# Designed miniproteins, single chains, continued (5): the designs that were tried, part 56

Each design is a single chain, and the fold is of that chain. pLDDT is the mean over its residues in the fold that is shown.

## One batch from the design tools (miniprotein)

Design m18050
Fold by ESMFold2-Fast:
Structure m18050 (fold): chain A 72 residues (1-72)
Amino acid sequence: MSREALELEAEGAMYAIKGAIYEKLGDYKKAAEEYRKAAELFREAARISGDPVFERNAEVLEEKARELEEKA
């Protein structure tokens, strides 16, 4: 994996953690926003690396964001 893909993965993970924190605080709008940012970063990592795990992670995060937006 390139350094760029690794950095995108790390940033994506940070946004996903931030999303989880907002979700536990009941701020579903902020949680969804952070999860969408995480998904975008994982999708970019997938594009660079070709690793399907990143694509799957992005899809899961996008669905979670959508579900939270429905609650907001």
Scores: mean pLDDT 84

Design m18051
Fold by ESMFold2-Fast:
Structure m18051 (fold): chain A 60 residues (1-60)
Amino acid sequence: MSPLTLEAEILLALGRMAAWLGMHDLAIELFEEALRLAREAGDEKLAAEAEELLREVREE
């Protein structure tokens, strides 16, 4: 697993916690950074997960 994939997974976890705490702007920033790193790593599954989380937080 690339270091970029691990970093993206950590950012997704932090973003989910931020969203749970009502910190939606921070959650969006964390998910956007995770998506960028997932795409750089070529991890399509992780990129799709980040895109879904971005959609969810923006719809609430």
Scores: mean pLDDT 82

Design m18052
Fold by ESMFold2-Fast:
Structure m18052 (fold): chain A 69 residues (1-69)
Amino acid sequence: MSEEELEAEVAYALAVMTAALVKRITGDQEKADEFIKKAEEAYRAGDVEKVLQITKEALAYGDKLLAER
């Protein structure tokens, strides 16, 4: 694999893991699925920066829900 492909795969894995963590903490399957879908679309487009941005959005969403409890 090229270095760029490896970076994209790592970013995508982080996004999926973050979405799974959000689901486990919050129980929000719909939102977790939304993050996974967005990350998969960005990964297929080769947009590593967008995959990382989606990961940040998922983390922010989880933090917000934890603060609301």
Scores: mean pLDDT 75

Design m18053
Fold by ESMFold2-Fast:
Structure m18053 (fold): chain A 78 residues (1-78)
Amino acid sequence: AEPSPLERVRLYTAGAVANAALAELTGDEGLAEAAELMRRQAERAAAEARAAGVPEAEIEAARAAGEAQGRAIAAATA
């Protein structure tokens, strides 16, 4: 089953943050492109969550959790 829109906000935000940080460290254009793609997917997931009636506070919390997770992943792989 596909993750909920709220879970996809968290997952794609984490991927965007991690890949963006790694792209800055390595100069890898593929990682920068992956980060941009995941950022767009997180925005789409947030729009879907809003359309489904998810409160903005929950969308914000999912984004914040994703950002924290993405930073942790980048730190572990740097």
Scores: mean pLDDT 85

Design m18054
Fold by ESMFold2-Fast:
Structure m18054 (fold): chain A 65 residues (1-65)
Amino acid sequence: GGDQLQRENAEGAYELALEYAKKTGDEELIKEIEERHKEGLESTPDEMYKLAAEALKKAKEKYEE
């Protein structure tokens, strides 16, 4: 169903966000992304995707600095 696909999309965005954050060496950003992932797992699939997409955007912006 759509809920499973949305969670899979969120996991992909989360994994990419964590990869960018690890490349920056910013431990606070890594912790924030891990906390957002945990929050998303305890929330709706749509909210999980939103949190993952926001985490990815922030990690990319930090990596591109």
Scores: mean pLDDT 83

Design m18055
Fold by ESMFold2-Fast:
Structure m18055 (fold): chain A 115 residues (1-115)
Amino acid sequence: AVVVTESGGGTVAEGGSQTLSHHVSGVDFAAHGVSWFRQAPGEELQGVASIGPAGGVSYAPDVAGRATASRDNAAQTAYLHLSDLRREDTAVYYGVVAAPDAEGVFGPGAPLTVV
């Protein structure tokens, strides 16, 4: 079975930084990309970052220059580091592995509140 755990959420001051993590088991993590999404209350899911299996990264315009996506294949964990946090970054953050048996599998998410 695929099991997903996100961590690193919390309440952070505007201008601060935070690292979110996504751990997954039950998939060949190293062979697949990870995409990061966020959802603010009452809004649709927004893609924010992705990291491919070879470490290639892309970022949405809203977070470009403030976000760093990374991965640790041995730990089966992806990371999203956000700096220069804005109140608009307040959302629940989700990692999703692009594996055939894990696509569309969301964990509980990591809530981030910027004050």
Scores: mean pLDDT 83

Design m18056
Fold by ESMFold2-Fast:
Structure m18056 (fold): chain A 95 residues (1-95)
Amino acid sequence: SGMAEIERASEEFAAGVAVVRALLDDPSVEKGAERALELLTRHPGAAGWAVGLLRAMGLDEAAEYLEKAAEALEAGDYEKALEYLKKAAEAAKAA
């Protein structure tokens, strides 16, 4: 792997952390989900890092919804992705 690949992985990891923070820390489920959607759209590789972090924290239901959101984004279904991100935020806050 070249330095550009390492730098991209580092940026995607940082974006993944930001996704998790948006889902957990934003007092608004809607705003948290919207921020996560923007981050995942700009950094598609962030989804894998965010799922891994949520599972490491024991937030398995939130991780499952985030996986579904990533699948919807890959399919171009932004509305469905946002719906799943709202569910991920709700699940993360309920745990």
Scores: mean pLDDT 87

Design m18057
Fold by ESMFold2-Fast:
Structure m18057 (fold): chain A 64 residues (1-64)
Amino acid sequence: SPAQEALIRKLEEDARRMRELAEEYRRLAEEEEDPERKERLLLLALVFEAAARASELLVERIRK
């Protein structure tokens, strides 16, 4: 359905953006001198990676 296709497109766009954010937070963590801030940036990267994977898995399930 058109609604299903629109949802899939949105989820794929969201997953892509979340992966870009994860990469950016990893870059920021590499430049960070403070151990506590570095750890928080790495945790944010992991959260966005997990969110991207969840959206990707949902797309696979919708396509079935």
Scores: mean pLDDT 88

Design m18058
Fold by ESMFold2-Fast:
Structure m18058 (fold): chain A 79 residues (1-79)
Amino acid sequence: EEELDEEFKKYDKNGNGKITGQELADYFAEKYGAKTPSEALRLLAEKLGFKNVAALFKAIDPDGDGYITKEEFKKLLEL
C-alpha cells in the first residue's frame, strides 16, 4: 500500500489525492509501450472488458470531473 502511495504521489503533483485522466494515460502508455496515451487507454479498456475508452472512464470517473482517485487507481492496478 505504501509503495502504491508513493507511485500515486509521483503523478499527483498538487497533492490533492487525485490524478488526471491524462496522467493515468501516460502511466499506462509507458507500462504497455504504446505509441500514444490514447492507444494505451484503448488497450487498458479492452483488457478490462470495456467496449471503448469512454466506457472505461465512465466506470472509473462516473461524475466526469476529470480526476481519478487513489481508490479507483488501486482498483485498476488490481485487475
Scores: mean pLDDT 71

Design m18059
Fold by ESMFold2-Fast:
Structure m18059 (fold): chain A 72 residues (1-72)
Amino acid sequence: AEALLAEARRLFARARELGEQAVEALKAGDREKAQALLDEAAALAAEAGRLVAEALRAQGREEDAARLLEGI
């Protein structure tokens, strides 16, 4: 469970960094770069959410895991 949460934290941090880069690309008028960065950030956030859901299931929190997966 702890290893899954540590990896999820890393992926969320990476997604946040890409989101910041996307904002800078939008300010520069580079909409294609911004969209690509947002798509990558969304994919990483979804993967992080799946890892958190897996950790919740391992702890018997299946309903919380299901809600999290529904939100991604």
Scores: mean pLDDT 80

Design m18060
Fold by ESMFold2-Fast:
Structure m18060 (fold): chain A 68 residues (1-68)
Amino acid sequence: MEKELEEVKENLRKLLLEVNGQSEEEAEKAVEELEKNAETEEGKEKIEQIKKMKDAEEEYEKKLKEEE
């Protein structure tokens, strides 16, 4: 679904900008590449990996909040 892909694109952009410290241009290029390949088997595998990375980051953020 378009909504699911949009969420994955936002999560990828956030990971590249905030976690990897990549430039906004590099993050945007990676997001565009993901969107272009979203319907391919390789693209779907990348989307699944990004979802797993987002889940892991969310769990990490939750632990940091609990230590306040």
Scores: mean pLDDT 71

Design m18061
Fold by ESMFold2-Fast:
Structure m18061 (fold): chain A 61 residues (1-61)
Amino acid sequence: SLEEEAREIVEEVLAELPADTPIHDKVALAVRRYLARHPDASAAEVRAFANRVLELLEEEA
């Protein structure tokens, strides 16, 4: 599901990047990882994923 994948990718990003990395850079890395898994993803799917990642990262801050 989108929720499960967003949570997995957020966990990976938080493990890889320094804690003080700007939130938009964390979202950008998550989106790059999502597109690597889903090369044919539509703009709408990418936007939905990016929005969910942003929500999860805001919960951590």
Scores: mean pLDDT 84

Design m18062
Fold by ESMFold2-Fast:
Structure m18062 (fold): chain A 70 residues (1-70)
Amino acid sequence: SKVDEVLADPEKREKLREIVRETLERIEKAKSPEEALEIIEETFEEIMKEFGVSREDAALLFLRAVEELE
């Protein structure tokens, strides 16, 4: 799958972790839950564009990276 392809490539995995780390930092600075949700939606679009994946796969990649980052 495209998800497996991204996770198997160390360079792509690190890029994914960078994107997700930046998103988590932005969420910490968000003034409301609504702003945090918008940041998450923007991150899904960024992941889709960066790795050429579907929205569903972007969500899976995001969740996987969040679990890894603790």
Scores: mean pLDDT 86

Design m18063
Fold by ESMFold2-Fast:
Structure m18063 (fold): chain A 80 residues (1-80)
Amino acid sequence: SLRDTLRRVVEGILRQLGKEAGVPESELDAQLAAIREAVDNGDLDTLRALVEAFIEKYAPPELRPGLLAVVDRGIAAVRA
């Protein structure tokens, strides 16, 4: 489903950023749980806010617009 695709894309972004930034496993697991809940509830606004906060905290500034664009395309596909 499009929601499963969005969840996988977002989880992949968080896992990769978490690995590169050395995020504690407990913090990454908590963020992934919150994202799964937002996707399962269809709360795309909360999903977007959670992913943006994680990207702003852990991603290099030059990668942030591109990562957010990927997330925004996934959200748009789920809404269509």
Scores: mean pLDDT 86

Design m18064
Fold by ESMFold2-Fast:
Structure m18064 (fold): chain A 74 residues (1-74)
Amino acid sequence: EKEEKIERMAEGMLEAAGLPDSRYETARKAAEVTLLANEIMKLDPSLTPGQIGELVRSKTLEELKAYVEELKKK
């Protein structure tokens, strides 16, 4: 499940950075964005890392999720 992957990545980020559990929501959001960016790279290999970075910076989490769903339909 995507949620399980997000949780594992968020926990790993907190452990690696030595951050307290109070930063879990911040780490979870970062993990979710990272997983969405990786999914976009797999679904559309024509995009450059710079273009993916621009999408991540300019779009909300909901917009990124919608973009991934559109790519999956192709």
Scores: mean pLDDT 74

Design m18066
Fold by ESMFold2-Fast:
Structure m18066 (fold): chain A 84 residues (1-84)
Amino acid sequence: EEWRKRALESLEEERRRHQAEIDRQVADGKKEIDKLVKEMKENPEKKKSYERKITNLAIALALLYASQFRVDEARKLIKEAEKY
């Protein structure tokens, strides 16, 4: 009983902290993308290099969002275990 309650509370705390960390990293990443876009406009000869950096950063941000979905799925598994 108490074990399941503690596990669910711990997962909810972890989810909230993870969400705040993801939001921070996404905001920082968006600022970096904006900087790279500006630099690309000022340096058209290096356009492909900047496009690669922007794409790689966008993929990294997408993976951060994917990690958030996994935390929500883990929470559902714990809730289902409460039925036993």
Scores: mean pLDDT 73

Design m18067
Fold by ESMFold2-Fast:
Structure m18067 (fold): chain A 56 residues (1-56)
Amino acid sequence: SEKEKAARELAEYGSSLPPDEKGIEEMKAKVKEAAKKLGISPEELIKAVNAVLAEE
């Protein structure tokens, strides 16, 4: 599904960011943009990203 593809892309992008406040904010902005494009809530997309990260 498109949501799964977006979640995988965001998980990979997030893994490239530093684990600091700037990295967290940049990730949040990217998630909001992708969620708006998919027509879902940022919270739902974050949940999908976390599921991908848990699987590796």
Scores: mean pLDDT 76

Design m18068
Fold by ESMFold2-Fast:
Structure m18068 (fold): chain A 62 residues (1-62)
Amino acid sequence: EKLLAVAGRDYEAKTPDELSVKKGDTLLVTEQIDKENVRAKLVATGEEGIVPTKYISSAAVA
């Protein structure tokens, strides 16, 4: 089951496996890696990577 989320603030990727996001970006959460990190796809660009959950403001089941 896919989960839609919105970035609550800007995050700049610090490693090649991470995804840069801007506040208000819509994300599709594809995998929960651990309690503080998810793998997500940026809906606007199709780019995929790891985002810390603290940068995600809200989520809803897609």
Scores: mean pLDDT 76

Design m18069
Fold by ESMFold2-Fast:
Structure m18069 (fold): chain A 64 residues (1-64)
Amino acid sequence: MIELEGRAPTPGLARAIAGLLSRDYPDVEARAEGNVVHVRADTPEAAELAKRAIESAGGEVREV
């Protein structure tokens, strides 16, 4: 299990990212808290997809 923390420009965008990740990627659990997106990925491939999604939305990502 890989844990990521994403930081979005706004809380609204963080919620949108978390919702999209949870809907579209079954190996990803995502939740938003303020402008932070907390991600748990079951595989390295799922973690990479989540990272790319957050970065594409203008966010910053780090592995926890």
Scores: mean pLDDT 82

Design m18070
Fold by ESMFold2-Fast:
Structure m18070 (fold): chain A 62 residues (1-62)
Amino acid sequence: MEENKKKAEEYKKQADEAEARGDHVAATLFYYKASQYYKEAGDLEKAEEFHKRAIEAAQRFL
């Protein structure tokens, strides 16, 4: 659980950095990975939050 939470936090940081540079493709990928690891960590609220953020990022380039 702790390792999955740590990975989720790292992917969140990478997604935030990608958004900051306008790389919505990379941001989408990293938000999806963050969502996956939050789900594995049992944090279903954050998993859903970052899944929605991934969809929002994807809509910016789709």
Scores: mean pLDDT 82

Design m18071
Fold by ESMFold2-Fast:
Structure m18071 (fold): chain A 60 residues (1-60)
Amino acid sequence: MTDEQIRKIILAAYKLGIVGKKFSDEDIKKIAEMTGLSYEDVKKIIEETNYNIDELLLKL
């Protein structure tokens, strides 16, 4: 997992309005499409944060 991948995921989440809520499976799919990352890679990163955007920010 790279800082660049985390930044892309955060930017995509903000564009989708995922602020103050947990990621859904549909959110993960949309983030994968927006970032060009695989669904599996995005899901793995988000699972490590318990589906919470605030935990992603701590990894930067």
Scores: mean pLDDT 73

Design m18072
Fold by ESMFold2-Fast:
Structure m18072 (fold): chain A 76 residues (1-76)
Amino acid sequence: GALLVVEFDPRVPGVGDQVMAVIRAHPGARVVSASATPEKGTLVIEVRDGLEAAQRLAEELKKIPGVKKVTVIPLE
């Protein structure tokens, strides 16, 4: 498994909906925490299907306008 930490600008129109659409398209991915300030949103996503699935999801999320950073954290 792996965790993804996704940082995005919530002021960009549709960014939250686009991020959630990508996550919902990946059955092995779930949001485990979410926080937002007016300037910055942060999602933590657990990916059960392994590190390669997490890297692919990270690449898809990075293509969304308003996503600023995606960090992949491998789990044992």
Scores: mean pLDDT 83

Design m18073
Fold by ESMFold2-Fast:
Structure m18073 (fold): chain A 88 residues (1-88)
Amino acid sequence: VEQILVESSADPVEVARALYEAGLELYKQGLYEVAAKAFEKAAELAEEKDPALAAEAYENLAKIYKDLGEEEKAEEYAEKSKELRAKA
């Protein structure tokens, strides 16, 4: 599906960084499900313009899913992180 989007009222990379920081805080509090959602959104927003930040978010997602026993999802996000690091 084609999408034409002017940048949000905030820089998507800045929004992604804020979500990444929120994810780290939620993870520290043991709120793994909410932390995973924050990292997922951060990675999606950063993927195009800041693949390094997106890679870090996916790496933390892989760690959370591994902690939750979701090994298949953990491996999927770990591979995603590696691919994005190759582009950075």
Scores: mean pLDDT 78

Design m18074
Fold by ESMFold2-Fast:
Structure m18074 (fold): chain A 61 residues (1-61)
Amino acid sequence: MVDVEALIEWMETVARHTGDPRVEALTAELRRAREAGASVEELVALATDYFREHRPAFYAA
């Protein structure tokens, strides 16, 4: 199931509590796109592109 609005709000809440700038940047981008009327497909593409750019960081852990 993909409740993108709830997912974005949850991620934004986590970002606010953790202060992780990477998560904050991603949630801000997704929120802006959603407010602009972006489709679920477009929001998924944004998240995927973000994780592609930061993929090396995941393997460094």
Scores: mean pLDDT 66

Design m18075
Fold by ESMFold2-Fast:
Structure m18075 (fold): chain A 81 residues (1-81)
Amino acid sequence: HSRYQQLQSDSQSIIGNGVQAINNRDVTGMRQQIDRGDDLIQQMRDEIPTLSDDMQRIAQGRIQGLQDFVNSGRDQVQQME
């Protein structure tokens, strides 16, 4: 599904930009990636019912990975404040 592939690509962009922001102690940049991640997680969950059973399992794992990254980013932002 092309929509899900775009969302997956966006998740990699969020993770990469978030890692860079944390490494640079860019609290504002990391908060922007957290907000993007929350929005993307919702969009990815909305696409799950349109996917095959095999792709649904893969998508759930990827959503969990993005959620874990966003949660870690929130903790890192709190430590930098």
Scores: mean pLDDT 82

Design m18076
Fold by ESMFold2-Fast:
Structure m18076 (fold): chain A 64 residues (1-64)
Amino acid sequence: MTVRITAPGGRAAALTMGAELKKLVPDAEVEVEGNVATVTAELTPEARRALERAAAQGYRVELL
């Protein structure tokens, strides 16, 4: 599954979110362009919770 995450904190926030998801799902493919992180992975329960937490904090999370 592919998820697009737009970070309100800019590129640094997008890079941090991408790195945290890569730690939770080592096989995840992460691409960061500007303030957008695109993550392709099989979403584990821990990764889903991280995305829900990010959305609650103002990140825009889109399932592709």
Scores: mean pLDDT 82

Design m18078
Fold by ESMFold2-Fast:
Structure m18078 (fold): chain A 59 residues (1-59)
Amino acid sequence: SEKEEELLKQLDETIEIRGITDEELIKKMKELVKKITDDVDEAQKIVKEIVELYEKHKK
């Protein structure tokens, strides 16, 4: 969808600006964008996983 493509583009720009290099975190963030409109429960689970990976990466 157009909204999904726009959100993925914004996510990619944010990843580059913030210097996020964790491939697993990047994959989870992109998966979240795809799931936001399809499955709210699955999106919620991905958010929790992203938070945990982000905290681990930031130390």
Scores: mean pLDDT 70

Design m18079
Fold by ESMFold2-Fast:
Structure m18079 (fold): chain A 85 residues (1-85)
Amino acid sequence: MEKLLKIIEEKSKSEEEKKKLLLSYAEVEEGIAEALGDIFNGIVNIEKKNNNYDKEEEEKLKKLVEESKKKNLELAEKLRELAKK
């Protein structure tokens, strides 16, 4: 988060531009979270079709995907809150 905020500050020439960049990055993080869910479903479906399906590996991957989604959504929420100030 700190590195992203520094980049936004360095690229923004005004408070209005800073708010627009914060909202744009929030939308990107939300899009990444959605894409991670779709990627996970795709991988599981491929493994099931190829008889390589392992339930323990699915549960491990699901946990990693859910943790990543949560972090991306939390970052998006924080960026949206900063844009309101």
Scores: mean pLDDT 77

Design m18080
Fold by ESMFold2-Fast:
Structure m18080 (fold): chain A 114 residues (1-114)
Amino acid sequence: SLEEKVKEYEKKIKEAEQNGDTKALGRAYLELGRVYLEMEDYEKAVEYFDKAISLLDGLEKARAYLLKGQAYLNMKDYDKAIEYFEKAIEIAKDVDPELQRAAEYLLNLAKENK
C-alpha cells in the first residue's frame, strides 16, 4: 500500500540521517516525494522533491526536477512545470537521452495545456 511505502521511506530517511549519508537521504526524499505524487498530495510531493534537489547531483537531481515539474503539471501550474522540465533537460542533455526525451515530452505537454 502507499501508506506502507510512506513508512518504509520515512524509516530510510531516519537511517540515512543517523549515518550522515546525504546521498541516501536525498534518494529517500526523492522516493517519498514519488509516493506523495501517487497519492495526489502534490504539495507534500513538491516539499520532498525540494529536499531531494538540495542533496542530489547530476542525473538524480535531474530526476527530482522532472518529478517536481510533473507535480506542478498535475496542479495545472504550467509555468512552474515548464521551468522544472527545462532544468531537468539542461542536466540530462547529451548525458541521458531517455531522461531528456521524457522531460521534453512533458515540457511539450505543459506548453500545449498553457
Scores: mean pLDDT 92

Design m18081
Fold by ESMFold2-Fast:
Structure m18081 (fold): chain A 118 residues (1-118)
Amino acid sequence: KKGNELFKQGKYDEAIKAYEEEIKKDPNNAQAYVNLGDVYLKKGEFDKALEYYEKALKINPFYTDAYIGILKVLKELYKQGRKDVIESRKTLHTKLLLATYTGDKEFEKAFREFSLLP
């Protein structure tokens, strides 16, 4: 709640602290981990963004928002020429295929955009 307002205002470091407080109160809050991933993605800290999205998936393996975030990170890394990182994520590709079972249209769009990367 407080973290979401700070994130919308572009106060990324303050948003991180607010989401960390949410996790301290509820360590199973998968949404708070996704929100941390989104903040680190906006800061360009892609390795940290992936770490937090993966933590959300440990709590809920079918959490589509976490997969969407991961696809956004991989797309940015690819555009920056970091193809080595994408190739190392073959195990993630298998999990993404399982997530297509959810029928989420936003996820399907993000996955299609990722799959069309040369």
Scores: mean pLDDT 75

Design m18082
Fold by ESMFold2-Fast:
Structure m18082 (fold): chain A 44 residues (1-44)
Amino acid sequence: MEQEQKEIEEKGKKVSELMDKAFEAYRKGDFEKATEYIKEANKV
């Protein structure tokens, strides 16, 4: 439904990448890095 708005796609991709990295860091027990990635995603 966001076909017309490339802005949503760009933000979605950045958030997805950051959250994916945060999830991996969290799974590895690196909570500090996970928190940093989450903060970066929230700034997008």
Scores: mean pLDDT 75

Design m18083
Fold by ESMFold2-Fast:
Structure m18083 (fold): chain A 88 residues (1-88)
Amino acid sequence: MKQVLVDKKDKVISLEEFRKLLEKMAEEALRNPDEIWMAEFVIKKEDVPKVEEEARRIAEEHGLNWAISYQPIDDETVRVTVAFRAPP
């Protein structure tokens, strides 16, 4: 099993940019079923529910297993890691 990381941790990402990156990662996970594809983003804490919903929607649309985790950075921002994997 191989992990591949795409990150946008250097700045707060927009919901639109987040969606596009996750859709690209979903396509890569489907093309490489032996790999876990992971992305790490910095988002505003207020956007956490929207980000989680978008990750779920993209995973469901592509039939992928998914996971999401959160790490607080400061009072206003959170680091989010999303992982996608094709089912066995």
Scores: mean pLDDT 76

Design m18084
Fold by ESMFold2-Fast:
Structure m18084 (fold): chain A 70 residues (1-70)
Amino acid sequence: VNVEQLVAQGEDAVDALKLALKDTNQDVRIAAAEALGEIGQPAVEALKKALKDTNEDVQNAAKRALEKIG
């Protein structure tokens, strides 16, 4: 599976990134929120969950991603 195919499939990438949003490491959750923002509309539900994260940096990453998606 190549990078173009992962971006094009949005939904499969979103499922993998949803798992990363549940990681114990906040840096992993921040990176997952940013990557979900690059995917766009299919990531909106996952990003809304990240807005409720206990870490403010994760919340801010999710907010920026949702703002970017519009």
Scores: mean pLDDT 75

Design m18085
Fold by ESMFold2-Fast:
Structure m18085 (fold): chain A 57 residues (1-57)
Amino acid sequence: MEEAEKAKEAAEKAREALRAGDVEGFRSYGLQAAEYAKKAKTEEGRKEAEKYANQAG
């Protein structure tokens, strides 16, 4: 599921930004993860994408 993979990637980047103290980067990548979660069309895809979006924000 493309959206779930994109959400995971964005969440990972958000976590890296948070570790570096980059609050602006954390927020930006968190928003990207949330957008991918909204675009996921299957129930399982949405749940997986939302899981990564929640990790980001």
Scores: mean pLDDT 70

Design m18086
Fold by ESMFold2-Fast:
Structure m18086 (fold): chain A 66 residues (1-66)
Amino acid sequence: MRLKRAYEVAKEKLKGVDVTKLSDEQLQELVNEVSRTAGVSGAEAALAIALLVKDKELRLKISTLR
């Protein structure tokens, strides 16, 4: 349930955002915002964002965020 909630929040936050253009700092900020909004851990928020990313290298980078 928590991952599903994080995923829906991440979808809304990423609407119209090109994640490949975000800096590492902006990606961490996004993880923190999804974590706070969904009420989940940073790791769960990072996984939810990673699930929305098609670029495999960026997905791996995001999945290491906390």
Scores: mean pLDDT 77

